# Designs tried in a protein design run: designed miniproteins, single chains, continued (4). Part 66

Each design is a single chain, and the fold is of that chain. pLDDT is the mean over its residues in the fold that is shown.

## One batch from the design tools (miniprotein)

Design m14264
Fold by ESMFold2-Fast:
Structure m14264 (fold): chain A 98 residues (1-98)
Amino acid sequence: MKKDEEIKNKVLKLLDEKAKELKDKGMYTAADVLEHAKYVFERLYKKGYSALEATLVAVTSGIAIGNMLLDEGKMSEEEYNETLKALDEIQETAVELS
């Protein structure tokens, strides 16, 4: 479906752009969480999940990893907040296009 491809392309673009922005700010752990979310998205999409379904799972996975890293002291509160903001924007974009 053309709509599914549009969601896929916009989500992948946002994941790449947000991860790059975080790296440019020195927020490498936050960027790693977004790169993990991209990996989860691409795997699910390739397996036949819709772009929306793949986005929701990837975002949920990213939030869970961010929470664990924050709790273990491996991520700062600033990096955690920027990670959540990026994942929320990606989820909202996918839902709005659905």
Scores: mean pLDDT 88

Design m14265
Fold by ESMFold2-Fast:
Structure m14265 (fold): chain A 149 residues (1-149)
Amino acid sequence: LSDELEEKIVEATKEFLEGAASIARMAALDPELAKTIIGVARNLAEAVAKVVPKYSEEILKAADDAIRTAEAGMEAVRAASPEEQKAMLEKYIKDGRKAIEKGRELETLLQQAAAEDPENAEAFRTGQVYARSLIALAEEAIKLGEEFL
């Protein structure tokens, strides 16, 4: 891989993971959905870290930070009143839409990487699968959130 493409993958991954923390917070009232979002985000970080080993520590740290932020935020949502939960949900929907854009960027970058590095193509495709899964979960969480506003 080119250094430029690796750096773009790292940046998009970090931004997507940070945004996914907002989606997990929005899913705080659905423990199974929140757990699934966190699990897929962790799997995405691990998959990407394997294909850009130079940045593996940075990506895994970003995932750990995002998961910690999500868990703290979910506790805050669960402790909030229904009125406060609605206000938080509106903010998280906005943040989640931005996260989906970064997820789509990451999916495209991983597809480019698979084409440029055929020897590691299967690993990049694994990253794409987790990115798509996290995007789908984010879209589901946003849809559910919008239905309850």
Scores: mean pLDDT 85

Design m14266
Fold by ESMFold2-Fast:
Structure m14266 (fold): chain A 107 residues (1-107)
Amino acid sequence: SRKREEQEEISRLIGEVLRRIGDAIQALIDAKRSGDEAAIKEAEKRLDEVALEGSIEIAKASEDEKKQEAAKIVEAAVKQGLTDEIAKQLRAGKSLVDIAAELKAKE
C-alpha cells in the first residue's frame, strides 16, 4: 500500500532524526562534564542546528500542506542567517508552523 510505504519512510526519517539529536545531546553531556565553556557553547549550537534541520526534514516529509509550507519558509530564513533566532523559538516550544507565521508577519 502507498500509505504504508509513506508511513514506513516517515518512521525511518523520524528514527534517523532522533538518532542525530541523541548524538548531539550526548556530545552536550560530555562537554558539560568537561567544564569547558567553549565546548559547551559549541555543543549547544550543534544541538540547535541538528534539531532545526530534523524538524524541517520531518515537516517536508509530512502530508500536512501547512507543515510543508512552514518548512520552506523556515528553510529560506535559515539560508538568510536566522538559524539562531529560529532555534531559540524551537527551544521555547514553538512549532515550525508558528515560527513560519511569525517570520511571514515580519515581512
Scores: mean pLDDT 84

Design m14267
Fold by ESMFold2-Fast:
Structure m14267 (fold): chain A 85 residues (1-85)
Amino acid sequence: SEEVKEEARELGKEVEELTKEIMELLKKTPSGSKKEKELTILLFRSIATFSDVEIAYRTENKELLEIAKKDIEDIKKEIKKIKKS
């Protein structure tokens, strides 16, 4: 539906901004640190989530979109934790 596509478009933008934030944090993080490992895992998770959003958009899969939405919220929480450490 148009509603699913519109929500997927907005979630795609949100994942793109989160990916940029993770990449900027990685640039400022010491090589070999625990923080680098945690941010690298989050980077891969954000890429996987973007793929889920793309698939949900193409297939109009509302359930996959809800899964991606939850993953985005989990990624946001982990970024906040890392920024405080």
Scores: mean pLDDT 88

Design m14268
Fold by ESMFold2-Fast:
Structure m14268 (fold): chain A 70 residues (1-70)
Amino acid sequence: LDEVIKQAEELVKKAEASTDLKEKVNYIKEGAILVRKGLQLATTKEQIEKVSKVYEGLVKEVKRMAKELR
């Protein structure tokens, strides 16, 4: 689980750093898949909280892209 969360966090950071819209979308899609896996593996409140933080990061990037595309 911790490895999945770490990988998802790295994908969110890559999406934030990317200036290429297509690449940014791909990072977000991969991050979403890992967040889903993390949620299925999370058994503690602390683990669920970590997954939720990564999910919020993805939502923030989606909203940022939507604003950019209008």
Scores: mean pLDDT 76

Design m14269
Fold by ESMFold2-Fast:
Structure m14269 (fold): chain A 80 residues (1-80)
Amino acid sequence: SDLDRRLDVLEASARLFRDAVDQAFKDNASPEEIQRLIDGVDGLVAELDGLVAESTDPAVVARATALRDDLTGVRNRLRS
């Protein structure tokens, strides 16, 4: 479905984003760079929330919710 395709793109984006977060911590990134990463996570979470609101498919909702929870963990790590 179109929602599955959008979710696949968001999952791919989240993987690339996690790599960027790991690299930022290794490089002792600036507070400004950390804030940009937080803004990026918040954007992905907003897209996932929109997808959950549009979907009646339990499998899509479950995948989106799991990814959102993972990204919330990443955001908490960035804020610490």
Scores: mean pLDDT 85

Design m14270
Fold by ESMFold2-Fast:
Structure m14270 (fold): chain A 70 residues (1-70)
Amino acid sequence: SAAAERLLANAERLEEAGDLDHAALNRWAAYRARVEGASVADLGLTSLTPEEWEALLREIEERERAERAA
């Protein structure tokens, strides 16, 4: 989807800037957008509150840890 493509493009840009945490968020959000059909607006990655950012970071880190540990 266009939303997932945009999120992946943002992730690549953030990786070049050295912002690996936000890049990981954008990559995982792109995966979820493709699987669940979520829109970029629903993900709110550019306008999240601090609590929402922390919640998403924890979710992504936990998911990555679970997948790598398996």
Scores: mean pLDDT 64

Design m14271
Fold by ESMFold2-Fast:
Structure m14271 (fold): chain A 85 residues (1-85)
Amino acid sequence: DLVRKGAEVAAAMSPEIIEIIRELGYRAGMVALADAVDLPGLVLERGAEAAREELTARLRAAGVPEERAEAIAERAVEAALAALA
C-alpha cells in the first residue's frame, strides 16, 4: 500500500518538515509533506536517483535553498527505500 508507505516517509521526515515550516512558512512545509507522501510511488516509477532529483527541484521551487533541498531529498529517498523494502 503506497499510501501507508508515503505516511511512513512523512513520519520519518517530520523534523525536516517542521523546520521548513518554521523557516520558510506553512505553504513550503505542506508542499514538502505532500512530496514525502508521494515519494514511494515516484521511486517505484522513476528510480531512486530520478526521484531524488525531482524532489530536490520541487523543494527548491517551494523556496528551500539548494544545499538543504539536496540533503532533505537524499534523506527522504532513503526513507522511501526503507519503506519499500
Scores: mean pLDDT 84

Design m14272
Fold by ESMFold2-Fast:
Structure m14272 (fold): chain A 83 residues (1-83)
Amino acid sequence: SKVSPESQSNLIRDLYALGLSEQVSIGTALHAAKLYNQGKSVETSVAESVQYAKELAQKSGEDLNEEKENQIKELLTNFFLSN
């Protein structure tokens, strides 16, 4: 992966700190790393990664309110801008 292991681990940790399950946190971070490696725009990559996080959370019975969704969006935006 072109994304550093440290950057990916930091994203997993920060997503988990928002109260997301380990599986949603890991799955979202892996998906974000995949989109980064595909060279998509930051805007598109953030939108697709947020949507993926919402789908994983729904499958896990987790509730993503607007505040939590915005926090995820901010973390993902910082991830794509930092790499």
Scores: mean pLDDT 82

Design m14273
Fold by ESMFold2-Fast:
Structure m14273 (fold): chain A 118 residues (1-118)
Amino acid sequence: ATPEQLANVDGIRKTEQDTQNYIQDAIDQANKLAKEGIAKNPKYAEQVQKEADNFVGTAVSLGSDVGDLTDKAIKTALDTDDKTATANKQKVQDAANAAKGKVNDKLKQVNDLVKKAL
């Protein structure tokens, strides 16, 4: 592999790692919000827990999608022409940005539900 190919692989891996860390932090925040909301108002425990569980399921799925695109992008960065490698690297970036946006929107839904339950 050339130094440029290795730098591209490192960049792709860093994007995936940063995205997975972001998703895990959001999962931890959603679980904390659910725990605190249930403690303050046990009457809404089932509704709050269901929203948190739905969030975690979506976040895990988004992380899996980014991981699959990352694997493809790494393989093409080592094994193919610049155009295919660049396109697959861009797909990882686009998926990472989309995942972060969806995670933020859904975390807000968990927080809004917890606030209404108080």
Scores: mean pLDDT 85

Design m14274
Fold by ESMFold2-Fast:
Structure m14274 (fold): chain A 75 residues (1-75)
Amino acid sequence: SATPEQMIAVADRVERIAELLGIPDAREAARRAREYSQSTDQESISRAIGHLLRAIGDILDKHSFEEVREAIEKV
């Protein structure tokens, strides 16, 4: 499993990517993933992963691979 610091870092990057691409729902999901990543219990970690996957899924559903790759390079 990822450390809390790694989970927070990934959630922060996904939030910035969602913001750059103009996807408010994905940005909010990434923010919730970061909030749950503050807790070390298994239930909170599971919820953080769920919100993170939701954010990533929304980004990939709404943008091409090339657009997402370019956003990652800027963040």
Scores: mean pLDDT 82

Design m14275
Fold by ESMFold2-Fast:
Structure m14275 (fold): chain A 65 residues (1-65)
Amino acid sequence: GPAAELRRIAQERARGILEGYRINPELAEKELAKLGLTREQVEAVVRGEASDEVVRRLADAALGR
């Protein structure tokens, strides 16, 4: 359903951000600051432990919204 698709999109984006931390931590932190999210919240999305609000913020960012 739509909720499962948003979680999939959010998890894909979250994994990309965490990979960005290995390459350039400063740029990854700036991107998270623009989204109003912490690294711990992004890691929680990958584990399926994040709130629906955090999932939506990452999904909206991935969709250019």
Scores: mean pLDDT 84

Design m14276
Fold by ESMFold2-Fast:
Structure m14276 (fold): chain A 94 residues (1-94)
Amino acid sequence: SADEAARLGYEKAGAAGAVMIGGATGPSFYGDEEAEKLGRDAGRAMAEGSAPTPEQVRKAADAGYEAVTRVLSPEHAERARRAADIMAKAGEEA
């Protein structure tokens, strides 16, 4: 389930993992536009030292990909990876 994927992602990668899984599983909460907004907000927070680093975001993405693939489709896992990549790039640009 989405809840199981989010919990597993959170346990393996903390809050960053939960955000990525949420982006993949929650069209009511996270679409592509919302994922991009979260990525930009996370990037700004990373620059301010308030959020995970781009390295931690990528690690969370790998953990999230494994969790999402296990309980959901590969398409959802790719969506989670895309959200993580956007977050990491936003962090590097901020």
Scores: mean pLDDT 51

Design m14277
Fold by ESMFold2-Fast:
Structure m14277 (fold): chain A 66 residues (1-66)
Amino acid sequence: MSIEELQKRVRELVAELYAAGGEIAPELQEILQKYSAALAAATSEAEVKAVLEAAVKDLEALKKKL
């Protein structure tokens, strides 16, 4: 999966989780803060890709809890 595909998947998952409502908002916020910080620290395309892949996994795991 390319960086563009991973960014699209993160965007889709975030939209779905926001639509699911307030109970998961703190967990979603923590995931987004964690990955925002990791992306800011990433210095290579490989690091950006790894951060986005981890974000997708965490967001998909959160969606499964719904």
Scores: mean pLDDT 80

Design m14278
Fold by ESMFold2-Fast:
Structure m14278 (fold): chain A 111 residues (1-111)
Amino acid sequence: MPPRVAVRVVRDDAARTVDVIVAAEDAELARELAERIARRVSERTGLEARVEPAESSADPLAQAAIDALGHAYRVTVSGLPDAAAVREVAEVAAIEAGRVAEELGAELVSP
């Protein structure tokens, strides 16, 4: 069976940040997904994307994904100039997350 992954893109317009929570049943798959998403987001936006392990999320759907799958990483883009930039980065992140999941042969599941 293909490995299961969940991806949740969280916008914070007030903080000017975009977080991508990547959860998977395999820790290495979660890490590789997060690192590839971060690279592609950085390449498309010209902005730095930081990757870190995630044990929890304030977003309920992201937390449900972490609880269900067991291993998660967060990709963060911060310091965005306005709400339009937050929206654009979130859209790029969602598109690239889907592409990366397909490339790694992963099944996207809803949290």
Scores: mean pLDDT 85

Design m14279
Fold by ESMFold2-Fast:
Structure m14279 (fold): chain A 65 residues (1-65)
Amino acid sequence: DLKELAEKYEKTGDPAVENELLDYIASKRKLDEEEKKISQKVMKKFFDEVLDKAFERRKRLLEER
């Protein structure tokens, strides 16, 4: 379950869980309309969160210089 894996990653931050999430998405050769929507929503939220955290960390490093 994509949503379940995404939630687990958000809580643990485990690279193994992240890899499992991405592998699950990649393993799907053909996605149903419903699955496409879920995949896109999860990906959007996941990228937004990861990018936001990375950007904030980067900003801190630059300011501390």
Scores: mean pLDDT 64

Design m14280
Fold by ESMFold2-Fast:
Structure m14280 (fold): chain A 90 residues (1-90)
Amino acid sequence: MTREDLLDQLRALGKEEIAEEAERRGLSPEQILEINLLAVRKLLTEEILEYILNGELDKAKELIEEIEEKNMTEEEKKKLEELRRLRAEE
């Protein structure tokens, strides 16, 4: 996929301002693809976007993992803490 194709996909996702910023900053196709994937997954926060725009992809990935863990396992984290407490009281 070309850089223009990726920018057009980002615009189709309703992220026109982000697409314009990516064009303005001269982001690589790989960076734009990462932004597109995050937008589709509803994980594109301002903080994650800032890390990607700065080329700090590893930091962006760490934050994404933290958000996914919080969103998918918030109740499960509480249940695990409760189970750990019960096991400690035995």
Scores: mean pLDDT 70

Design m14281
Fold by ESMFold2-Fast:
Structure m14281 (fold): chain A 81 residues (1-81)
Amino acid sequence: SDEEKKAALERLLGAELSETGSATEYYNKGQEYRAKGDLEKAIEYYEKAALTWDGNYEIIIEAALEAGVLALELAVERVYK
């Protein structure tokens, strides 16, 4: 079915995102999810950016800091929500 084809494509995209993609690409996706208010997805992509050793250390450091800040904001939201 089309639903099974979509699931297969999502698995392939997930594998490609795990094996390919730059720190900058993951950081940009984190910024997009942050702007949408999806803090959990933003943290996911910032963590992927921070763990991507592609030599762009400025983006890697920024991604690590943003992941830490958003993780604290999400923790506060869960406690005071």
Scores: mean pLDDT 72

Design m14282
Fold by ESMFold2-Fast:
Structure m14282 (fold): chain A 72 residues (1-72)
Amino acid sequence: MEEKQRMLELLEKERPRAREGLEKNKLIFESALESVKAIGYAVQSVVTGGSYDAELDKYNKRSLELERKAKA
């Protein structure tokens, strides 16, 4: 019983910290991924004469938003 209670206390102590860490790591990873996509779309758009502004703006804005949330 004491073992179960000790595990519950550890779980409750680590739960908010683990959640916060996971959220921040996810936001950082997603931000980096969107930045890479923005570069890819910029190159592709130049080659194809396509929607450079639309795709680059979309992924850059998302990357900045995710980075801002991670730093907040």
Scores: mean pLDDT 64

Design m14283
Fold by ESMFold2-Fast:
Structure m14283 (fold): chain A 79 residues (1-79)
Amino acid sequence: SAQSTLIRTEMELGSLQLHAIISGDYKLADRLQEALEADLETKKSILEEMAKEYETSNPSLAKSLKHAVELVKEAIKLE
């Protein structure tokens, strides 16, 4: 369901935000918070932009962000 897909997306983003906080990357944590608070279309846009920005510097984060984009796309499709 759209609701269960959204919950999974928010859990994954929350996990990334916790890792950012623990590592002292407060700018990344703040941007992930912005994505968490956004509507689905804005959330998708923020996550796509972040994935592109981190593609070279943090490929693992970029991959996680791309996965979150796919979950958001599924949630949009189910609404």
Scores: mean pLDDT 84

Design m14284
Fold by ESMFold2-Fast:
Structure m14284 (fold): chain A 84 residues (1-84)
Amino acid sequence: MSPDMRRVIEAEAEATLALMRVASQKNPSVEELQAALAALERAIAELREVLAASTDPRVRAEAERAIRALEAARAELRRRIAEL
C-alpha cells in the first residue's frame, strides 16, 4: 500500500472510531458529540492535505470520496448538536 493511501485509510479509521464512540453510548452528551465533531474535522483536514500533496489519481479519488462521506457525517453531527 502506498504511504498516501495509508494516510487516507488512517484518517478514515480515526473518524470511524470517533463516530462509533458516540454511537455506542445510550445518551451522548453535547461534549461527547463535539469531541466526535472535532475528530471528524481533523480527519477531513488530513484528507485535504493528502489530496493537495498526492499526484496518484487513485489516492486522490479515495481521498475525495472519504472527504464527501465525512462532510456528510459532520453535517449530521452539527444538526444533532443544534437540536439539543
Scores: mean pLDDT 84

Design m14285
Fold by ESMFold2-Fast:
Structure m14285 (fold): chain A 65 residues (1-65)
Amino acid sequence: SHAEKVAALLARIRETARELGLSPEQEERLLAQARATLDGNPDATDAEVEGLLAHFREVAENLAA
């Protein structure tokens, strides 16, 4: 379901943000952006969701650098 896709993506982004030591504000912005992206694309495939995970991981790594 869409709700399950959102929950799974947000959980993985939270884990990545915490591992990289991002601030609460940076974590909140990433989570908000990810939610908005999936809400704008409710028909996103599993492959597209995996692509979003890779994208937000890269953004988080750049913020931590």
Scores: mean pLDDT 82

Design m14286
Fold by ESMFold2-Fast:
Structure m14286 (fold): chain A 81 residues (1-81)
Amino acid sequence: SLIEQLKQIADQLLASKDPDEVSRLASEMAKLIKEIADQKNMPERTVTILLFRLIAATTDLFLGDRERARETLDYILDKVS
């Protein structure tokens, strides 16, 4: 399941302390969000908002705010499910 893969990547993102790994995982998560959104015929506006939220979560991870990143990733997972 693409949603199961997305959850796995979100967990890996939250566990990572390497900026390069965070960037790679965030890119992978963005690809899966787009793929799920396409399959569900999600509006372009909704997809854009979710991707912007992912950028915000990635920024929080770079700043060490894992709790805020987790909350944002949970929102994305809920919205695509």
Scores: mean pLDDT 88

Design m14287
Fold by ESMFold2-Fast:
Structure m14287 (fold): chain A 101 residues (1-101)
Amino acid sequence: MKSVKEILIELVKKLAEKYGFSEDTINKLIEAVKNAKSVVEALSRIARIVREHLTPEQAAAALRDLGLITQVIAGYNVDEALSQLDEETRKLVEELYKALK
């Protein structure tokens, strides 16, 4: 059974595959998750690293997915937000949402 931080690390790796993050960016994202005190802090740090280390075009797409993930974690229009994510990302976000109960 995965911890919340383990699910967040898997989610970061899935976004990295989808959007072509560099190994350096992936390592920074994993450390940001490990050092975060809450899921909200982790998501905020991920969004900052994405904005600083990706091109505007790559960042826009990744930030859209992060916005949907944040919406699910906040409990706002969960089913609609999940429907807009790809199947693999959606499964990880559903696992994360359930782990936060």
Scores: mean pLDDT 82

Design m14288
Fold by ESMFold2-Fast:
Structure m14288 (fold): chain A 65 residues (1-65)
Amino acid sequence: GAAARRAELERQAREIAEEYGLPAEVAFRIIEHYQGDLERARRAAANLARLGARDTAEGVARLLA
């Protein structure tokens, strides 16, 4: 159901956040932006981490634009 899928996406967001050194909220927003496409979410998280803008509102906005 929808609740189970949301819980799984939240778990994946925590894993991505830990892997790339991002806040869990940022990782979850990336997953939401890509509609649960975890491959795209991971690539976006890696790019944000590489740019060093992982915790800035401007960096997140530029990544998701």
Scores: mean pLDDT 73

Design m14289
Fold by ESMFold2-Fast:
Structure m14289 (fold): chain A 80 residues (1-80)
Amino acid sequence: SVKEEVEAEIEKIIEELKELKKENEDNPLVKEMVETFILLLEEAKSKLPNMSDEQQEEIKKQAEEEFEKLKKEVEELKKK
């Protein structure tokens, strides 16, 4: 189902974010950014059962796009 696919993708992103946080424990800014995003994804995941398939697919796309953006920002912060 769309819900199962979206939930699995969000869980995958959360797991990758937890790994990113561990790799960047020395950077408080990165930790805050990652923790905030995890919180938002957990809230989105909890709301999936009350969303239409179209809304669920949109949430998945937004989560993937924001995750790629976050990874680039972390990379930039680590170079400075």
Scores: mean pLDDT 83

Design m14290
Fold by ESMFold2-Fast:
Structure m14290 (fold): chain A 95 residues (1-95)
Amino acid sequence: AVEEAVEKLKKEKIEEIEKQLKEAIEKEPELRELIELSARLLVAALEGRPEEELRRLVEEIAELAGLPEEERRQLVESTLAGAERLHEQLRERAK
């Protein structure tokens, strides 16, 4: 079933994110907190976590990155749109 295939693809993507997270921290240890939050956001998006949780993670990332309010708002909207797009791509991949 498509639903079962989507869950398998989510698991594979989370595993890939965990590997990339480790490599990113090893290359740029000074960005550890930012890298970890970015990975948490990607995993939360893959898991279909509530919009409120995604917004909170994006706001934390934007604050650590020192982004202005305008860019922070753009990042939140882009992230929410990206999460929806990611779910569509996983479903297409599962077909």
Scores: mean pLDDT 76

Design m14291
Fold by ESMFold2-Fast:
Structure m14291 (fold): chain A 83 residues (1-83)
Amino acid sequence: MRDKLKELLKQALRAARQGNIDRALELANEAERLAEQAGDMETTLEIAMGHLVVAVGRAVGESDEQIGARLAKQLEKALALLE
């Protein structure tokens, strides 16, 4: 389970760094569901904060590249919690 969660977060991080926000969110949503099912509330919260970053960035008119950089930072925090 933890290895699959790490792999999903790494894939989401890669997509976010490429500015592929929709793909990053898709992978992050799957990771969030897996973390929540495992009772990992801290990882779930960090991924949920990534959603807030995307929603705010889109509302303010940030580019996908700018949003991706911010989302990547939140995904890095989530991944660090699994170590």
Scores: mean pLDDT 83

Design m14292
Fold by ESMFold2-Fast:
Structure m14292 (fold): chain A 62 residues (1-62)
Amino acid sequence: DIKQKVIDYIIKTFNVDKSTAQQSVDDAINFLKSFGMPITYDRVYPIAVTFTQINMRYQSSL
């Protein structure tokens, strides 16, 4: 639910494909889970934005 909402918002905001948005959101959720932090929209979104920007940069450099 939260994951789907963040994915849709990332796609809309950055005009990226679904796979890039899914990867970035999964990376953000896994990051939060690794530290035992609660998974909330407000926490996932800014981290997913950061991962989206990183993934866009690294994908284009491969």
Scores: mean pLDDT 78

Design m14293
Fold by ESMFold2-Fast:
Structure m14293 (fold): chain A 73 residues (1-73)
Amino acid sequence: SDEEKVRRIGEALRPFVSPETLEAAVEAARRTLERGGSDQEVVSEVADTVRDSGELSDEELRRAAERVRRVLS
């Protein structure tokens, strides 16, 4: 289910970002799925949210995006 996908994205990101950034990223994923967005769109919206937080380096962002892709596959 989309809700299960959102939960798995949250679990994948939780060790790497603040609770505030995690909530924003999870909400971005939920909204994207609710409007019928693709898995690639979910990855992009989550990555944009995490990047905008400034908490991760470019390399960490790339790794986080890869984790989200794996969760959705």
Scores: mean pLDDT 84

Design m14294
Fold by ESMFold2-Fast:
Structure m14294 (fold): chain A 67 residues (1-67)
Amino acid sequence: MIDEAAVDEALVLIYIGIAKIDERNGNTEAALDAYEKAKELVEKSNLPPEVKQRLLADIEERIARLR
């Protein structure tokens, strides 16, 4: 019924959302952990390469900002 790639993308977005909430609350270490989990999910997902590259670029930019 639901496309597996769409489910994988939703999970990635959930972890990015968790990381953004942790960022907003000043929980930098928790935010970094959530971004790292999102990155791992993207790598293991069945998402198209174009979508993976875009998500990875966004996640890496956010990790770099929190360094």
Scores: mean pLDDT 78

Design m14295
Fold by ESMFold2-Fast:
Structure m14295 (fold): chain A 87 residues (1-87)
Amino acid sequence: MELAEKVKELAKKADPATAERAKELADRGEEYYKQGNYKEAARYYLEGAFVVLMSLDPSKLPELAEASRALAAGNVEEALRLLEKTL
C-alpha cells in the first residue's frame, strides 16, 4: 500500500523513536490491508500519520481529523483518500 511507504518516508525526517513507532504502525496497517481488513488498515495508517505529523508538522493535524471522522462514520474509502491527500 502506497500509504505505508508515505508514512515511512516522512518518518525518516523524525527522531528515531518517532520513526520506529510510525514504521511499526505503517507495517501493521499493511498487514491488515493484505488481509482485506481495510478498516483496521486505515486506523493504523491514520495513527502512523498522526505520530509523524505531530513531530514534523502539527498544523496538518486538523486535516487528519477529517480522515478520522470519515473512518468513524464507516467510510473507509474516503478515510484512505483523505490520508493520501494529507501525506
Scores: mean pLDDT 84

Design m14296
Fold by ESMFold2-Fast:
Structure m14296 (fold): chain A 87 residues (1-87)
Amino acid sequence: LAEEIVEAIRNKDAERLKAAVQRLLATDPERVIPLLSYVKAHYPELLSDVLTVVMSSNLSVALRQRIADALANPEVLSEEELIERLS
């Protein structure tokens, strides 16, 4: 999954990225936080696509608050760090 997400981002494949994010949210929704930070910092053109999937999902109030906090002060991650966080 981590490699699929990174490849979709590199190829700017918004549809593949949205599908991979849906799978990530079903498996480990907390991992969306480092993904959003990475996308906002490096690929801001893909941020709205990822946010559409995330905000349409049934997430806890606590997770939604952590997402809002992360977007206000995004952690700067390398691609290697993102892969580790998503694995």
Scores: mean pLDDT 79

Design m14297
Fold by ESMFold2-Fast:
Structure m14297 (fold): chain A 79 residues (1-79)
Amino acid sequence: TTVTTSTGISPDGKYVFTVTVTVDDGPTPTRTATLVAKNASTGEVVDSDSATGPADDRPVVTVKVEDGKVTVRVEMLAP
């Protein structure tokens, strides 16, 4: 099992986005991506999403920040 983590910050600095990707090398290899959005000042989780697919799939993350509202989405796309 391989786990990788990447972090980004919203343009206004108010939110921190963490993407964790886990690859399981079992008999049916899978890839799971989780996106968590947190308030940068408090560390409170404001939204999160997760998706799992075959290990060859790639995660696509979408983040929308408008008027203090944060929405996140994760999808697994075939190669």
Scores: mean pLDDT 78

